# Designed miniproteins, single chains, continued (3): the designs that were tried, part 81

Each design is a single chain, and the fold is of that chain. pLDDT is the mean over its residues in the fold that is shown.

## One batch from the design tools (miniprotein)

Design m10980
Fold by ESMFold2-Fast:
Structure m10980 (fold): chain A 95 residues (1-95)
Amino acid sequence: EEEEIERRAELLAKHTGLDPETVREILRNIREGKPLTDEQIDALIEAARRAGLPPYVIELLEEMKAGKYSKEKQVKIARDLVDGLVFLAELDEKA
């Protein structure tokens, strides 16, 4: 489990330019079912922009930061986005 977090954090940091420790904290919060901090949401917004994700994804993250979603919904959105970013990064690594 820690090995998976380290692997994902290194991969995402490499492909997004984010600090690996920040990515590790995001992954741990998602695993523990904890909502992300405003700083962690800002990091995901930056990652999404660098990955070229559509504007509606950025808007969704900004709405999370504004407290529009429940704790459970925030965790789900963060998990789904991170899983998608990891998938794209893994696809790029194999290219």
Scores: mean pLDDT 82

Design m10981
Fold by ESMFold2-Fast:
Structure m10981 (fold): chain A 78 residues (1-78)
Amino acid sequence: MSLEELLAKALEYAKKAYQALQQKNYEEAIKYFQQAIEYTQQAIAYLRQNPTPYSELAIEQLQEAIKLIQKRIEELKK
């Protein structure tokens, strides 16, 4: 997969997670957030394998996104 495909998949699953939240389907939302994290981690791995002067900032931003999603999952678990 290209970086663009990995990021598109992460965004797709994040959107599905928010849709599940709107339907109060918290279990489904957690599963979609976990998929979003997995694709985001794959994007980070891609950036680490293909470093540029800007990839460090991109990795930091993606790591922060993972932390925010993880916090959301914990909130949904009570």
Scores: mean pLDDT 85

Design m10982
Fold by ESMFold2-Fast:
Structure m10982 (fold): chain A 68 residues (1-68)
Amino acid sequence: SKKERFEALYEELSSDPRFKVEKIGEDTIKATNTGSVTSLIGTTLRIIGDYPDFEVKVEGDTITLTLK
């Protein structure tokens, strides 16, 4: 279900100590990078591949992930 996909991504990102993760909407997750630019890029590319059901937006140190 959409809720299970949302909770799976939230749990995955929240388990990564390089990110501060927040639910900012019913279908939207905000992850703020506290690590390197390389870790931000690598994580963003993995999410695009593994979670194609999410719209991914990167602005500065922040990844915003919205369920389609």
Scores: mean pLDDT 84

Design m10983
Fold by ESMFold2-Fast:
Structure m10983 (fold): chain A 97 residues (1-97)
Amino acid sequence: MSEEEKKRQLGIKLTAASIALVAAEMEAPPEDQETVRKARDLLVEAGKAFDEGNYEEAIKKLEEARDVLRSLKNRTPAAEQAIALVDEAIKLLKELK
């Protein structure tokens, strides 16, 4: 897969993860609401770092978002989907570095 194709797929996965996190926040019980919001904010920061070509910072923010999501007390389908998409994005970013 070309570097350009990897960047395109990464953008798609980050967008999909953002959509999954919006759904996860809507599905989350009160005790998990702040945890999902923290993951969403980390994903936004990762997207900015990626757009700026700072792949190391993007990886760091995505790994932090994944760890935050893994700390959720209740795993909804949207939360599990967000974790999977973030993990795939981390893998693609490491291949670009």
Scores: mean pLDDT 85

Design m10985
Fold by ESMFold2-Fast:
Structure m10985 (fold): chain A 74 residues (1-74)
Amino acid sequence: MPEEVKEMFEEAEKLIEEARKEAEKKKSEEGLKLVKEAEEALEKAKEALKNLDNQEFLEYLKKAKELAEKALEI
């Protein structure tokens, strides 16, 4: 896997983990729901990467990051 792709993936995973911890601290059902949706988007990004669909990979990776950031803002 290209190093840049791996770094993007690790950044998304870290954001989701931080969002999950904050949602758990706040006892936010909405935050936890957004974290779950972010995790699902990240799994779809993994599938796209395995299928060599770089565009779909980037779209799902972006969605995962956006959902995690929304969870952090709640």
Scores: mean pLDDT 81

Design m10986
Fold by ESMFold2-Fast:
Parts: sequence; C-alpha cells; structure tokens
Structure m10986 (fold): chain A 60 residues (1-60)
Amino acid sequence: SVSEHVGAMVEAVGLKIEAERLGDEELVEEAERTLELLKEDFEKGKEELERVRERLEKRR
C-alpha cells in the first residue's frame, strides 16, 4: 500500500539522520541507497532497511 511505502521511506530518512549524528559515513551512504531501493524495488529496499537498522543499533 502507499501508506506502507511512505512509512518505510520515513524510517529510512530517520536512520540516515541518526547515522549522520553518529558520524558514520558508511551507514549514511547505505541509508541513502536504501531510500533509492525502496523506490525501485520495494521488497529489496525493505530487506536493506532492516539491515541498516540492525547495524545502527549496534553502533548505539
């Protein structure tokens, strides 16, 4: 659904902002790629979003 797509993209933006705050350039780049993937291939984008989220949690 459109709502599900919007939610995932908002989350990806949030993860990018957190990665920027932590100074983790690699995670910022991965979050940006995830945003593009969510537009092109939603299922792959969701898998990448989950991976970026897990990596960010390990940095906290």
Scores: mean pLDDT 80

Design m10987
Fold by ESMFold2-Fast:
Structure m10987 (fold): chain A 64 residues (1-64)
Amino acid sequence: GAGAAAGAALRAAGRGEASAEEVIAALEAYLAEHPDSEVARLLLELVRRGGEAAAVALGRELYG
């Protein structure tokens, strides 16, 4: 589902295997299905603001 896709995109970004655009698209898809998800909204804003560096940092923090 959209949650699994968002998690996979963040994990891949933490490994340098996904772009900030791919993470943003996955989080937007998740947020469209779950508009009340404050966590997804905060993650999306962090990646939008910080770009690739934020996507890598979040992927590493959340998924190792």
Scores: mean pLDDT 86

Design m10988
Fold by ESMFold2-Fast:
Structure m10988 (fold): chain A 86 residues (1-86)
Amino acid sequence: MELVLTYRNLTPEQKAALLAYAASLAARGYDVEVRVEGDTVTIRVGGLSVSEAIGHILRAIGLGLDGAEVKITIKGDKVEIEITFP
């Protein structure tokens, strides 16, 4: 599966954590692309299992319950998750 994670309104600490996470995925052999634009980070990940994609969806739901705005789009083998922090 392909996953596209877009995080908006990031603190410098949140941005650093997401960049470290993207680097960890690449180190584990996933096909990873990262784009940084100001306080927005977009991470594209290829090669995920269905179970791994579900894990990311559950994490996004948790962030929404914790006050972020969350949008999830699922189409075929692609999952897009947009998270905007307060």
Scores: mean pLDDT 85

Design m10990
Fold by ESMFold2-Fast:
Structure m10990 (fold): chain A 73 residues (1-73)
Amino acid sequence: LEERRERIVRLAEEAIRAFLAGDEERAAELDEEAVRLLRELLAEDPEAARRALEEIARIAESRKAELEARLAA
């Protein structure tokens, strides 16, 4: 379960990195795989899925704040 959670988070983080680098095709592929695995985890262990979503949300919020800060400067 933890290995699956870690893989989902890693795929989501890689998707965010690809998107920020301008590689939208790679970002979409990584996001699709992460969502597929997340749906499977949600069916098996909703708590682990929730923790994965919380971690992904923290990563996304961290990147969003950085982008907003650069736009404001």
Scores: mean pLDDT 77

Design m10992
Fold by ESMFold2-Fast:
Structure m10992 (fold): chain A 77 residues (1-77)
Amino acid sequence: SDEERAEEIIEEAKKIADDHLAGKISPEEAEERLKELLERINELSPEVKRRVLAEIAQYLHDQKDYGLLSILEKLAS
């Protein structure tokens, strides 16, 4: 279901953010993984897509990962 896919995508996005901030992955790797995740997000229904993007953006803001937040905003526009 879209709901189950949404939960999986949000969890993966949080792990990308956490790994990026911890220095476990490069900024380039984080951007690449986020782009792949956005392709999957674009296959969700409009309502679920909006919620997923909002939750990811909120998490990035809360973690103060403004670099990935800027990338997300550009790619989702």
Scores: mean pLDDT 85

Design m10993
Fold by ESMFold2-Fast:
Structure m10993 (fold): chain A 87 residues (1-87)
Amino acid sequence: MESAEELLEKGREALEKGNYDEAIQYFEKAVEVDPDNVEALYLLVLAYIKSGNYEKAKEAIDRLKKLHPDSEAVKKLPEDIQKIQEE
């Protein structure tokens, strides 16, 4: 069984290479292993945004806000979405 940490590492490598669909798969698995993992949810949101899947990004944001409304990750999300929409 892969740990959330191992899945996050693989997902980040995929993001770095521009393989957004692969990154999404790793981050989705990380969220399945550790549903309360703020880092996994945040990276999943970023991967959805970079892939152009804004509806899935909004769903992940809602989950992140419900689990950790006061986290730094949540505070940064609106700015990340606005920047992507400006492209």
Scores: mean pLDDT 75

Design m10994
Fold by ESMFold2-Fast:
Structure m10994 (fold): chain A 83 residues (1-83)
Amino acid sequence: MEAEISLGVARIMAAVGKLLLSKGKAEEAIEMYERALKLAEESLGEKHPEVAELLKELAEAYEAAGDEEKAKEYKKKAEEAAK
């Protein structure tokens, strides 16, 4: 029940992160995706397709923020979570 509510909140946070990224607010998008990722990992585990998608979105947000090192790190984590 609490895990289901947390997953719902994570999905809303991810949607807000996507909107912020589309508005050029990459740093704010990173904060929303990091919060969404934490809740999704707690609810679904680290190796879930939804967690892999959040890691990919976080990598895109870091790339938009100009942090190529973090973007590469999260892209690798997303590929590992998707397998």
Scores: mean pLDDT 82

Design m10995
Fold by ESMFold2-Fast:
Structure m10995 (fold): chain A 70 residues (1-70)
Amino acid sequence: SEEARKLLEEARKAAEKGNLQEAYKLMVEALEIDPELFIRAAEEWAKSENPNIKAAGEAGLQEALRKGLL
């Protein structure tokens, strides 16, 4: 989904700036639209050397697990 892809792009930029609250909000919106794309992005971000992007990815994977998508 292009909409989910754009939300994830904005979420990653928010995380890079340390705005984790905004990143999580955008990630949750993307998860509701395209869970497969969200999971792939969260798995990639969880491996990031940037600690804020990594935190966002890890939180995203935890949210997917809570919703029974993993």
Scores: mean pLDDT 88

Design m10996
Fold by ESMFold2-Fast:
Structure m10996 (fold): chain A 76 residues (1-76)
Amino acid sequence: SEAEARKYFDEGVKYYKEGKYEEAIEKFEKAVELAPNSEIALQSYLLMAYVYEKLNKPEEAKKAVAKANEILKQLS
C-alpha cells in the first residue's frame, strides 16, 4: 500500500540522516517495491542515488537516477 511505502520511505530518510547508508537503501528499496510508479518511488530512487554516491558505488547511483527519470516521465 502507499501508506506502507511512505512508512518505509520515512524509515529510509531517518537512517540516511543518521549516516546508516546501507540500512537507508534497504528501506528505500522496500518503498519502491510497494509503490513502484509513484512520487514516493521517485523520491526513493533520488535518495538512493545520493546514498550510492556516498558509498562510492557510481554504477548503482546511475541506475537509480535512470529509474527516477523513468518515473518522472510517467508522472508528467
Scores: mean pLDDT 87

Design m10997
Fold by ESMFold2-Fast:
Structure m10997 (fold): chain A 78 residues (1-78)
Amino acid sequence: AVVDEAVKDFIEDLEKTEGIKLTPEMVEVLREILRNGDGATVAEYRERFNILLYEQKGDEEKAKFYKEFLESRRKARK
């Protein structure tokens, strides 16, 4: 309940501030960030969220930065 309320409030503020509509994928990533609190998991979901956020905003440079960073981290695990 508390996490769901925090997610809703954050979504409303973010949509208003950034001028975007969050997709279901973005909402799920945000829920995982707020639910888990585990540093490594939070870091990966935050990177995924930032990619989606900046793509929606049309900030190609920032979206590319986070995408390349996430891909680099994933390659290191292979």
Scores: mean pLDDT 70

Design m10998
Fold by ESMFold2-Fast:
Structure m10998 (fold): chain A 70 residues (1-70)
Amino acid sequence: MREILEAESEVSLLVMAGAVALNAGDYKLAAEYYRKAAEAAKEAAERTGSKELEEEARIAEELAREAEKK
């Protein structure tokens, strides 16, 4: 349980960093943070078996893709 919460916090921080970069107009940096969030969520999902972390990884990949289109 603690491992899942810790991973969710890390993913949330990376997603927030991506959103801050996006708001600042730094689309490349936003895409990098969203990709890091996706990687962290995938690794945590593999360790914990969490379906929620698998879905967060997928969402973060979509966010990175959208940031790259800008």
Scores: mean pLDDT 78

Design m10999
Fold by ESMFold2-Fast:
Structure m10999 (fold): chain A 82 residues (1-82)
Amino acid sequence: SAAKEKAKAYYEQGKKLFEEGRLDEAIEYYQKAIELDPKFAEAYYNLGKVLEAQGRTDEARKYYVEAVNLDPNFQEALDALR
């Protein structure tokens, strides 16, 4: 769908911003991706990683939990919760 395609575009922009160290902007783009595709497990996981990079560990954990709830076989998210 058009919404899922836009969610992927926001997700890719979020990844680029995260790689550039632009953490607050990466969060905004991952949130936009989740709003358009609430089942986008990878967007929840990467939002968790950005929050963890900011020292926001409790918030990061909530997003890792949601990523696992959406995809129980998501190994990277499972590992983040160990």
Scores: mean pLDDT 91

Design m11000
Fold by ESMFold2-Fast:
Structure m11000 (fold): chain A 82 residues (1-82)
Amino acid sequence: MNIKLINEAIGIQLRAIGLILDAELDKSLSEEEKEEIIKLAEEAIRLAKKALETENEEEAKKLLEEARKKLKEAEELLKKKK
């Protein structure tokens, strides 16, 4: 697999782990808000992990784009108070 795709997949996983920790430690978030953010971050990790496991670069790119979308949704929820 392309080294750039490997680096992107690792980066997404690290960012998602950071979001999970930030959400868990944020006392201003409701339990429901924490669960939603964590769920999106975990989905991003799952998709990025699948991208690392595939031998097809086009499939990896699609998985990474979906992972990035989930990560962005989690980041936006963390920043926007309901």
Scores: mean pLDDT 81

Design m11002
Fold by ESMFold2-Fast:
Structure m11002 (fold): chain A 89 residues (1-89)
Amino acid sequence: TLEGVLTEMAILDAAKRLIRERGEEATTLADIAREAGVSKATIYRHFPSKEALKREALAEIIAEEAVELILTEGLSVEEARRRAEERVA
């Protein structure tokens, strides 16, 4: 459903924002729920675990940072991904 897609995007955006601000390990489901304006139960309806949500959010952050590195520094896809992973860790 459209509502389900919008909710999932809001949850992912909240997770990405919090991970960028304080790192993956310091980001909790409670913080993501509060930031996205949803309950933890709503998060579990869209993601099977907090680990799955964090993994998906981290993958998107790494992809976004890698694209920036390719465009600004002319790095290869592999080197850009490696540096993006180091920046997010």
Scores: mean pLDDT 85

Design m11003
Fold by ESMFold2-Fast:
Structure m11003 (fold): chain A 64 residues (1-64)
Amino acid sequence: MAREYAERAKELAEKGVEAARAGDLSLAASLFAAAGILAAAASLYDEELAEEARRYIREKAEEA
């Protein structure tokens, strides 16, 4: 379960970058918010996987 939430969070962060680059800032914001929620859900099961996902989200947000 934690791994699935962490993986989905990373996928949403990647889509957030794509949306931002396409100029859809509203969609990008929604995707990054959803990624953060999934990373928080992962922390209920595995804090190490959650921290990895949060680090990845931060990295992708900096690219946007």
Scores: mean pLDDT 81

Design m11004
Fold by ESMFold2-Fast:
Structure m11004 (fold): chain A 70 residues (1-70)
Amino acid sequence: MKEEIAKEARDVAKRSTNPEARKLLEQAADAIENGDYDKAIELLRKASEVGDPNTAKAARYLLEKVEELK
């Protein structure tokens, strides 16, 4: 499950047109794979604030999924 969440974060990053949101989503995926869920939650929250509306919705969805892993 966590590997699928990390993959989804990377897929969202590839579709994001905002370079800051893309960077944050890639870093969040790395944090998820490393088991650092608190860092992943922080990064996903930031991505939801700077991304376009579709990226923000996806980032919030991923945030909820990461919270379920704790």
Scores: mean pLDDT 81

Design m11005
Fold by ESMFold2-Fast:
Structure m11005 (fold): chain A 70 residues (1-70)
Amino acid sequence: MEDLKEWVRLILGVEEVGEDDDFFALGGDDRLARELAGWIKKKYGVTLPLSALYRHPTLREIAELIEELK
């Protein structure tokens, strides 16, 4: 979770990010969603489909998906 929050905070240029914040509501778009999925694949070895990010867009939901797919 902490790594995910830090990545989102830095890439979206926001000062603070909570677990219940929606990635797309924070300013994420298709390009950044692809970058996020690529980062997850590189860091955790998990292939997260882009559609999953649209269905589960909060940081908590994304972190739970990473844990499920490990």
Scores: mean pLDDT 81

Design m11006
Fold by ESMFold2-Fast:
Structure m11006 (fold): chain A 92 residues (1-92)
Amino acid sequence: VTRLIGAVLRLIGEGLDRGIDVKVTIKGDELTIELGGLTDAQIAAIRAQVAKLRAQGVEVAVEEAGDRLVIRARGLSEDQQIELLDAIADAL
């Protein structure tokens, strides 16, 4: 749990530094990341990271909801949730 919280705080911090609104929700094995204020380049980078994780068998989806990008993942281990959070932070 502590390492997962650290990954969430890292993503929020990277977002704040770049003027991005970040919301993370964790419900058991379900992870939802909501991002607002992204550039088209950042959206493309995030979609590329998600596509890479999906190719590795991770159950993750990306949807656009107005001005926000929503990333949803299910059935992830804590290590996989950390990997997803770090991948999104690296794409910002």
Scores: mean pLDDT 83

Design m11007
Fold by ESMFold2-Fast:
Structure m11007 (fold): chain A 76 residues (1-76)
Amino acid sequence: MLSPEMQRRLAEELAALTEADLEEMRREALAAGLSEEEAERLLELLRRARAAARAGDLEAVGRLAEELQRLLQEAN
């Protein structure tokens, strides 16, 4: 689990993400070698994490961050 300080910073960053930011991250993920399917899963998790962050649900933010880390590790 992330430290409370890191979790708070992550939640602040996630809450600030725009749809344009997400589309840019999708393009960068594809350029980095992720499949289109993996990039879509990444964006789904980011959108869910953003919604949780905007709702102040730090527990859900932490859980979704762990799912993102596993997805990125499986892509190796």
Scores: mean pLDDT 77

Design m11008
Fold by ESMFold2-Fast:
Structure m11008 (fold): chain A 77 residues (1-77)
Amino acid sequence: SKQDVEELGRKSVKEEYDKMMSKSKTEEQKKLAEEAYKLGLEAIDAAVRGDYDKAEELSKKYKELKDKYNELLKKES
């Protein structure tokens, strides 16, 4: 159901956020984790309401922020 998809999606995005926050050493890294979390939730909301074009756009932005976050983790290592 849409409810099951939403619940699973929100749980997955929250678990990823918790992992990102636990790995974060700088305020910039924490900010990117928070921004990614917001985009992830917005993408789920768009998908739930049937706005698949917006969901795809937001999912791409979510991935881009996660890629940037991982790049910062590598530079700080």
Scores: mean pLDDT 84

Design m11009
Fold by ESMFold2-Fast:
Structure m11009 (fold): chain A 87 residues (1-87)
Amino acid sequence: GYKEEFEKLVEEFKKKAKEKLEEVKKSEDLEKAKKELKEFEEEAKKLIQKIIDESIATREELEEFKKLIEEIKKEFEEIIKEIEKKK
């Protein structure tokens, strides 16, 4: 159903984001970190649009997903700041 499809998309997105965050954190590469953040933001925008276009989420589920995206974005920005402090 739509709920299961939405939950699957969110879990896959979350898993990929966590893997990229760990990779960026370990590499301490500022340019790589900035590139991954931009790619994350673009993929997030595409996924939000897909969810809206396919009507697979409630308004509340979409709001929670947007909050998750902002939290992950904040994590990337924090890693970038820490790398910049070391360089």
Scores: mean pLDDT 82

Design m11010
Fold by ESMFold2-Fast:
Structure m11010 (fold): chain A 59 residues (1-59)
Amino acid sequence: MSEVAQSLEKQSNDPEKVKEFEEHAKKAAENRLPYDVTEESRKHAIEAGKLILELEEKA
């Protein structure tokens, strides 16, 4: 369970967007180093950032 997802849920009334953010954050974390940041982990990080901005806009 992600503390980031929990904090976002308090700021937004859109649980579906919070769930999407949590999944992207989880995927980004799972694809982190040993050596290089993968293209997939970078893509998930960008998508997570877009979701957090959308959740804040809805507030």
Scores: mean pLDDT 61

Design m11011
Fold by ESMFold2-Fast:
Structure m11011 (fold): chain A 61 residues (1-61)
Amino acid sequence: GEEEAREVTRLAEEIAEKLKKENENELAIDILKRALERVKLFAPKDTESIERLEELIKKLE
């Protein structure tokens, strides 16, 4: 549900941040995109999590 969507978003952000520090930007983008797909599938009304993940992806592209 929405609580799981927020947790998935938080974990994806933490993993992506670590990957960015290691210059693994492509892998960070992949993880964020996979998290975005999952949130859209099981919590499509969680617009805050969706917008947050989309913003993070845009900053890395």
Scores: mean pLDDT 81

Design m11012
Fold by ESMFold2-Fast:
Structure m11012 (fold): chain A 61 residues (1-61)
Amino acid sequence: SMEAEEYFEKGKEAYEQGKFEEAVAYYEKALAIDPKFKEALEALIELSVEELAKAVKSVFP
């Protein structure tokens, strides 16, 4: 839907600005509207992996 695509674009903008929490929120909104939105799901999975990697490095210096 147009709304899902709009949230996906906002998520990409947030990601470009380094606002990862906002990017995740927008990707989740896109998936809430269209659960089969493959691109949004892939972006969310990729961000989750990156955040986990950062968390591991902060705990195990």
Scores: mean pLDDT 79

Design m11013
Fold by ESMFold2-Fast:
Structure m11013 (fold): chain A 60 residues (1-60)
Amino acid sequence: SLDLSPLSPLEQQVAGYIAGGYSYREIGRILGISQQTVSTHVRNIMRKTGITDLSDLVPA
C-alpha cells in the first residue's frame, strides 16, 4: 500500500475522499473548505507521493 507519512492529516482525509469517488465540491463541503483549496491539496498530495493517478490513494 501507499506510504502516507509525507501527508498531513488533512491531506490524508482529502486523499481518502478522492479514492472514495467524491467530487472536489463535495470534499470541500465535507471539510468546510473551498473546492479550489481541495484542488490545491490534491496537487500537493500528488507532488508529495509521486502519484499520477489519485485512485491509487487508498487509506487504511
Scores: mean pLDDT 73

Design m11014
Fold by ESMFold2-Fast:
Structure m11014 (fold): chain A 71 residues (1-71)
Amino acid sequence: MEEIRERILELGKRTEELLARLPAEEAQALAERVQAELGAEMERLRAEGASDEELAEAYLRGVERLLREAE
């Protein structure tokens, strides 16, 4: 869990920095993409009995991918 916690904090920092740099419209579009893509994935994993750790890891991977695409 410690490695996941560190990744969450780092992603939070990167997300804040990215959103501060983006115009409001682009920041909104990124938020909508995160909600749409990761929301559906998380719901499916939960239905399949994924552990909290597996859900956290999948969420972090998804956020990292979307942030890379936005940068």
Scores: mean pLDDT 72

Design m11015
Fold by ESMFold2-Fast:
Structure m11015 (fold): chain A 77 residues (1-77)
Amino acid sequence: TLEEAKAAEKAGDAQRAAILYASLGIETALLYNYRGIEQEQAGDFEGAVEAYKKALELDPNNAEARDGLERAKAALS
């Protein structure tokens, strides 16, 4: 449920929160930040840039997404 997704986010369980939000069809900064991290780990830096940009569109103050965007862009340079 949405409440379970919010509880997981508050608890810092980003993976569980992302899965729950995705199952509800809800786009959230946490979901896109998590996707960005997965794309970086897979070596897909172009995909990571897109995911982190979407996270920042939803939450401009998301420091992890901002830092991730800078890392992914640097990897493409």
Scores: mean pLDDT 79

Design m11016
Fold by ESMFold2-Fast:
Structure m11016 (fold): chain A 86 residues (1-86)
Amino acid sequence: MKLVLTLRNLSPEQLTGEALRAIGLGLDGYDVKIEIEGDTLTITIGNLSPELVERYLRLAEELRSRGAEVTITREGDTLTINITFP
């Protein structure tokens, strides 16, 4: 499974933290692509385990409960999560 995670309206501190987290996944052997454009961070991860998919879905629901706007779409083998911070 492939994940496309887009995080929008990030503070500089949030952007740095999320980018470092994504780099950590790459160091752990995941196929990670990171793209930064202003306050938007897009993380693409190939070959996700089902356990990591469930972890990202839980994270998305937690952020939604904290006031973020979250859209989750599944199309074939691709999970797309869009999160806009308040």
Scores: mean pLDDT 83

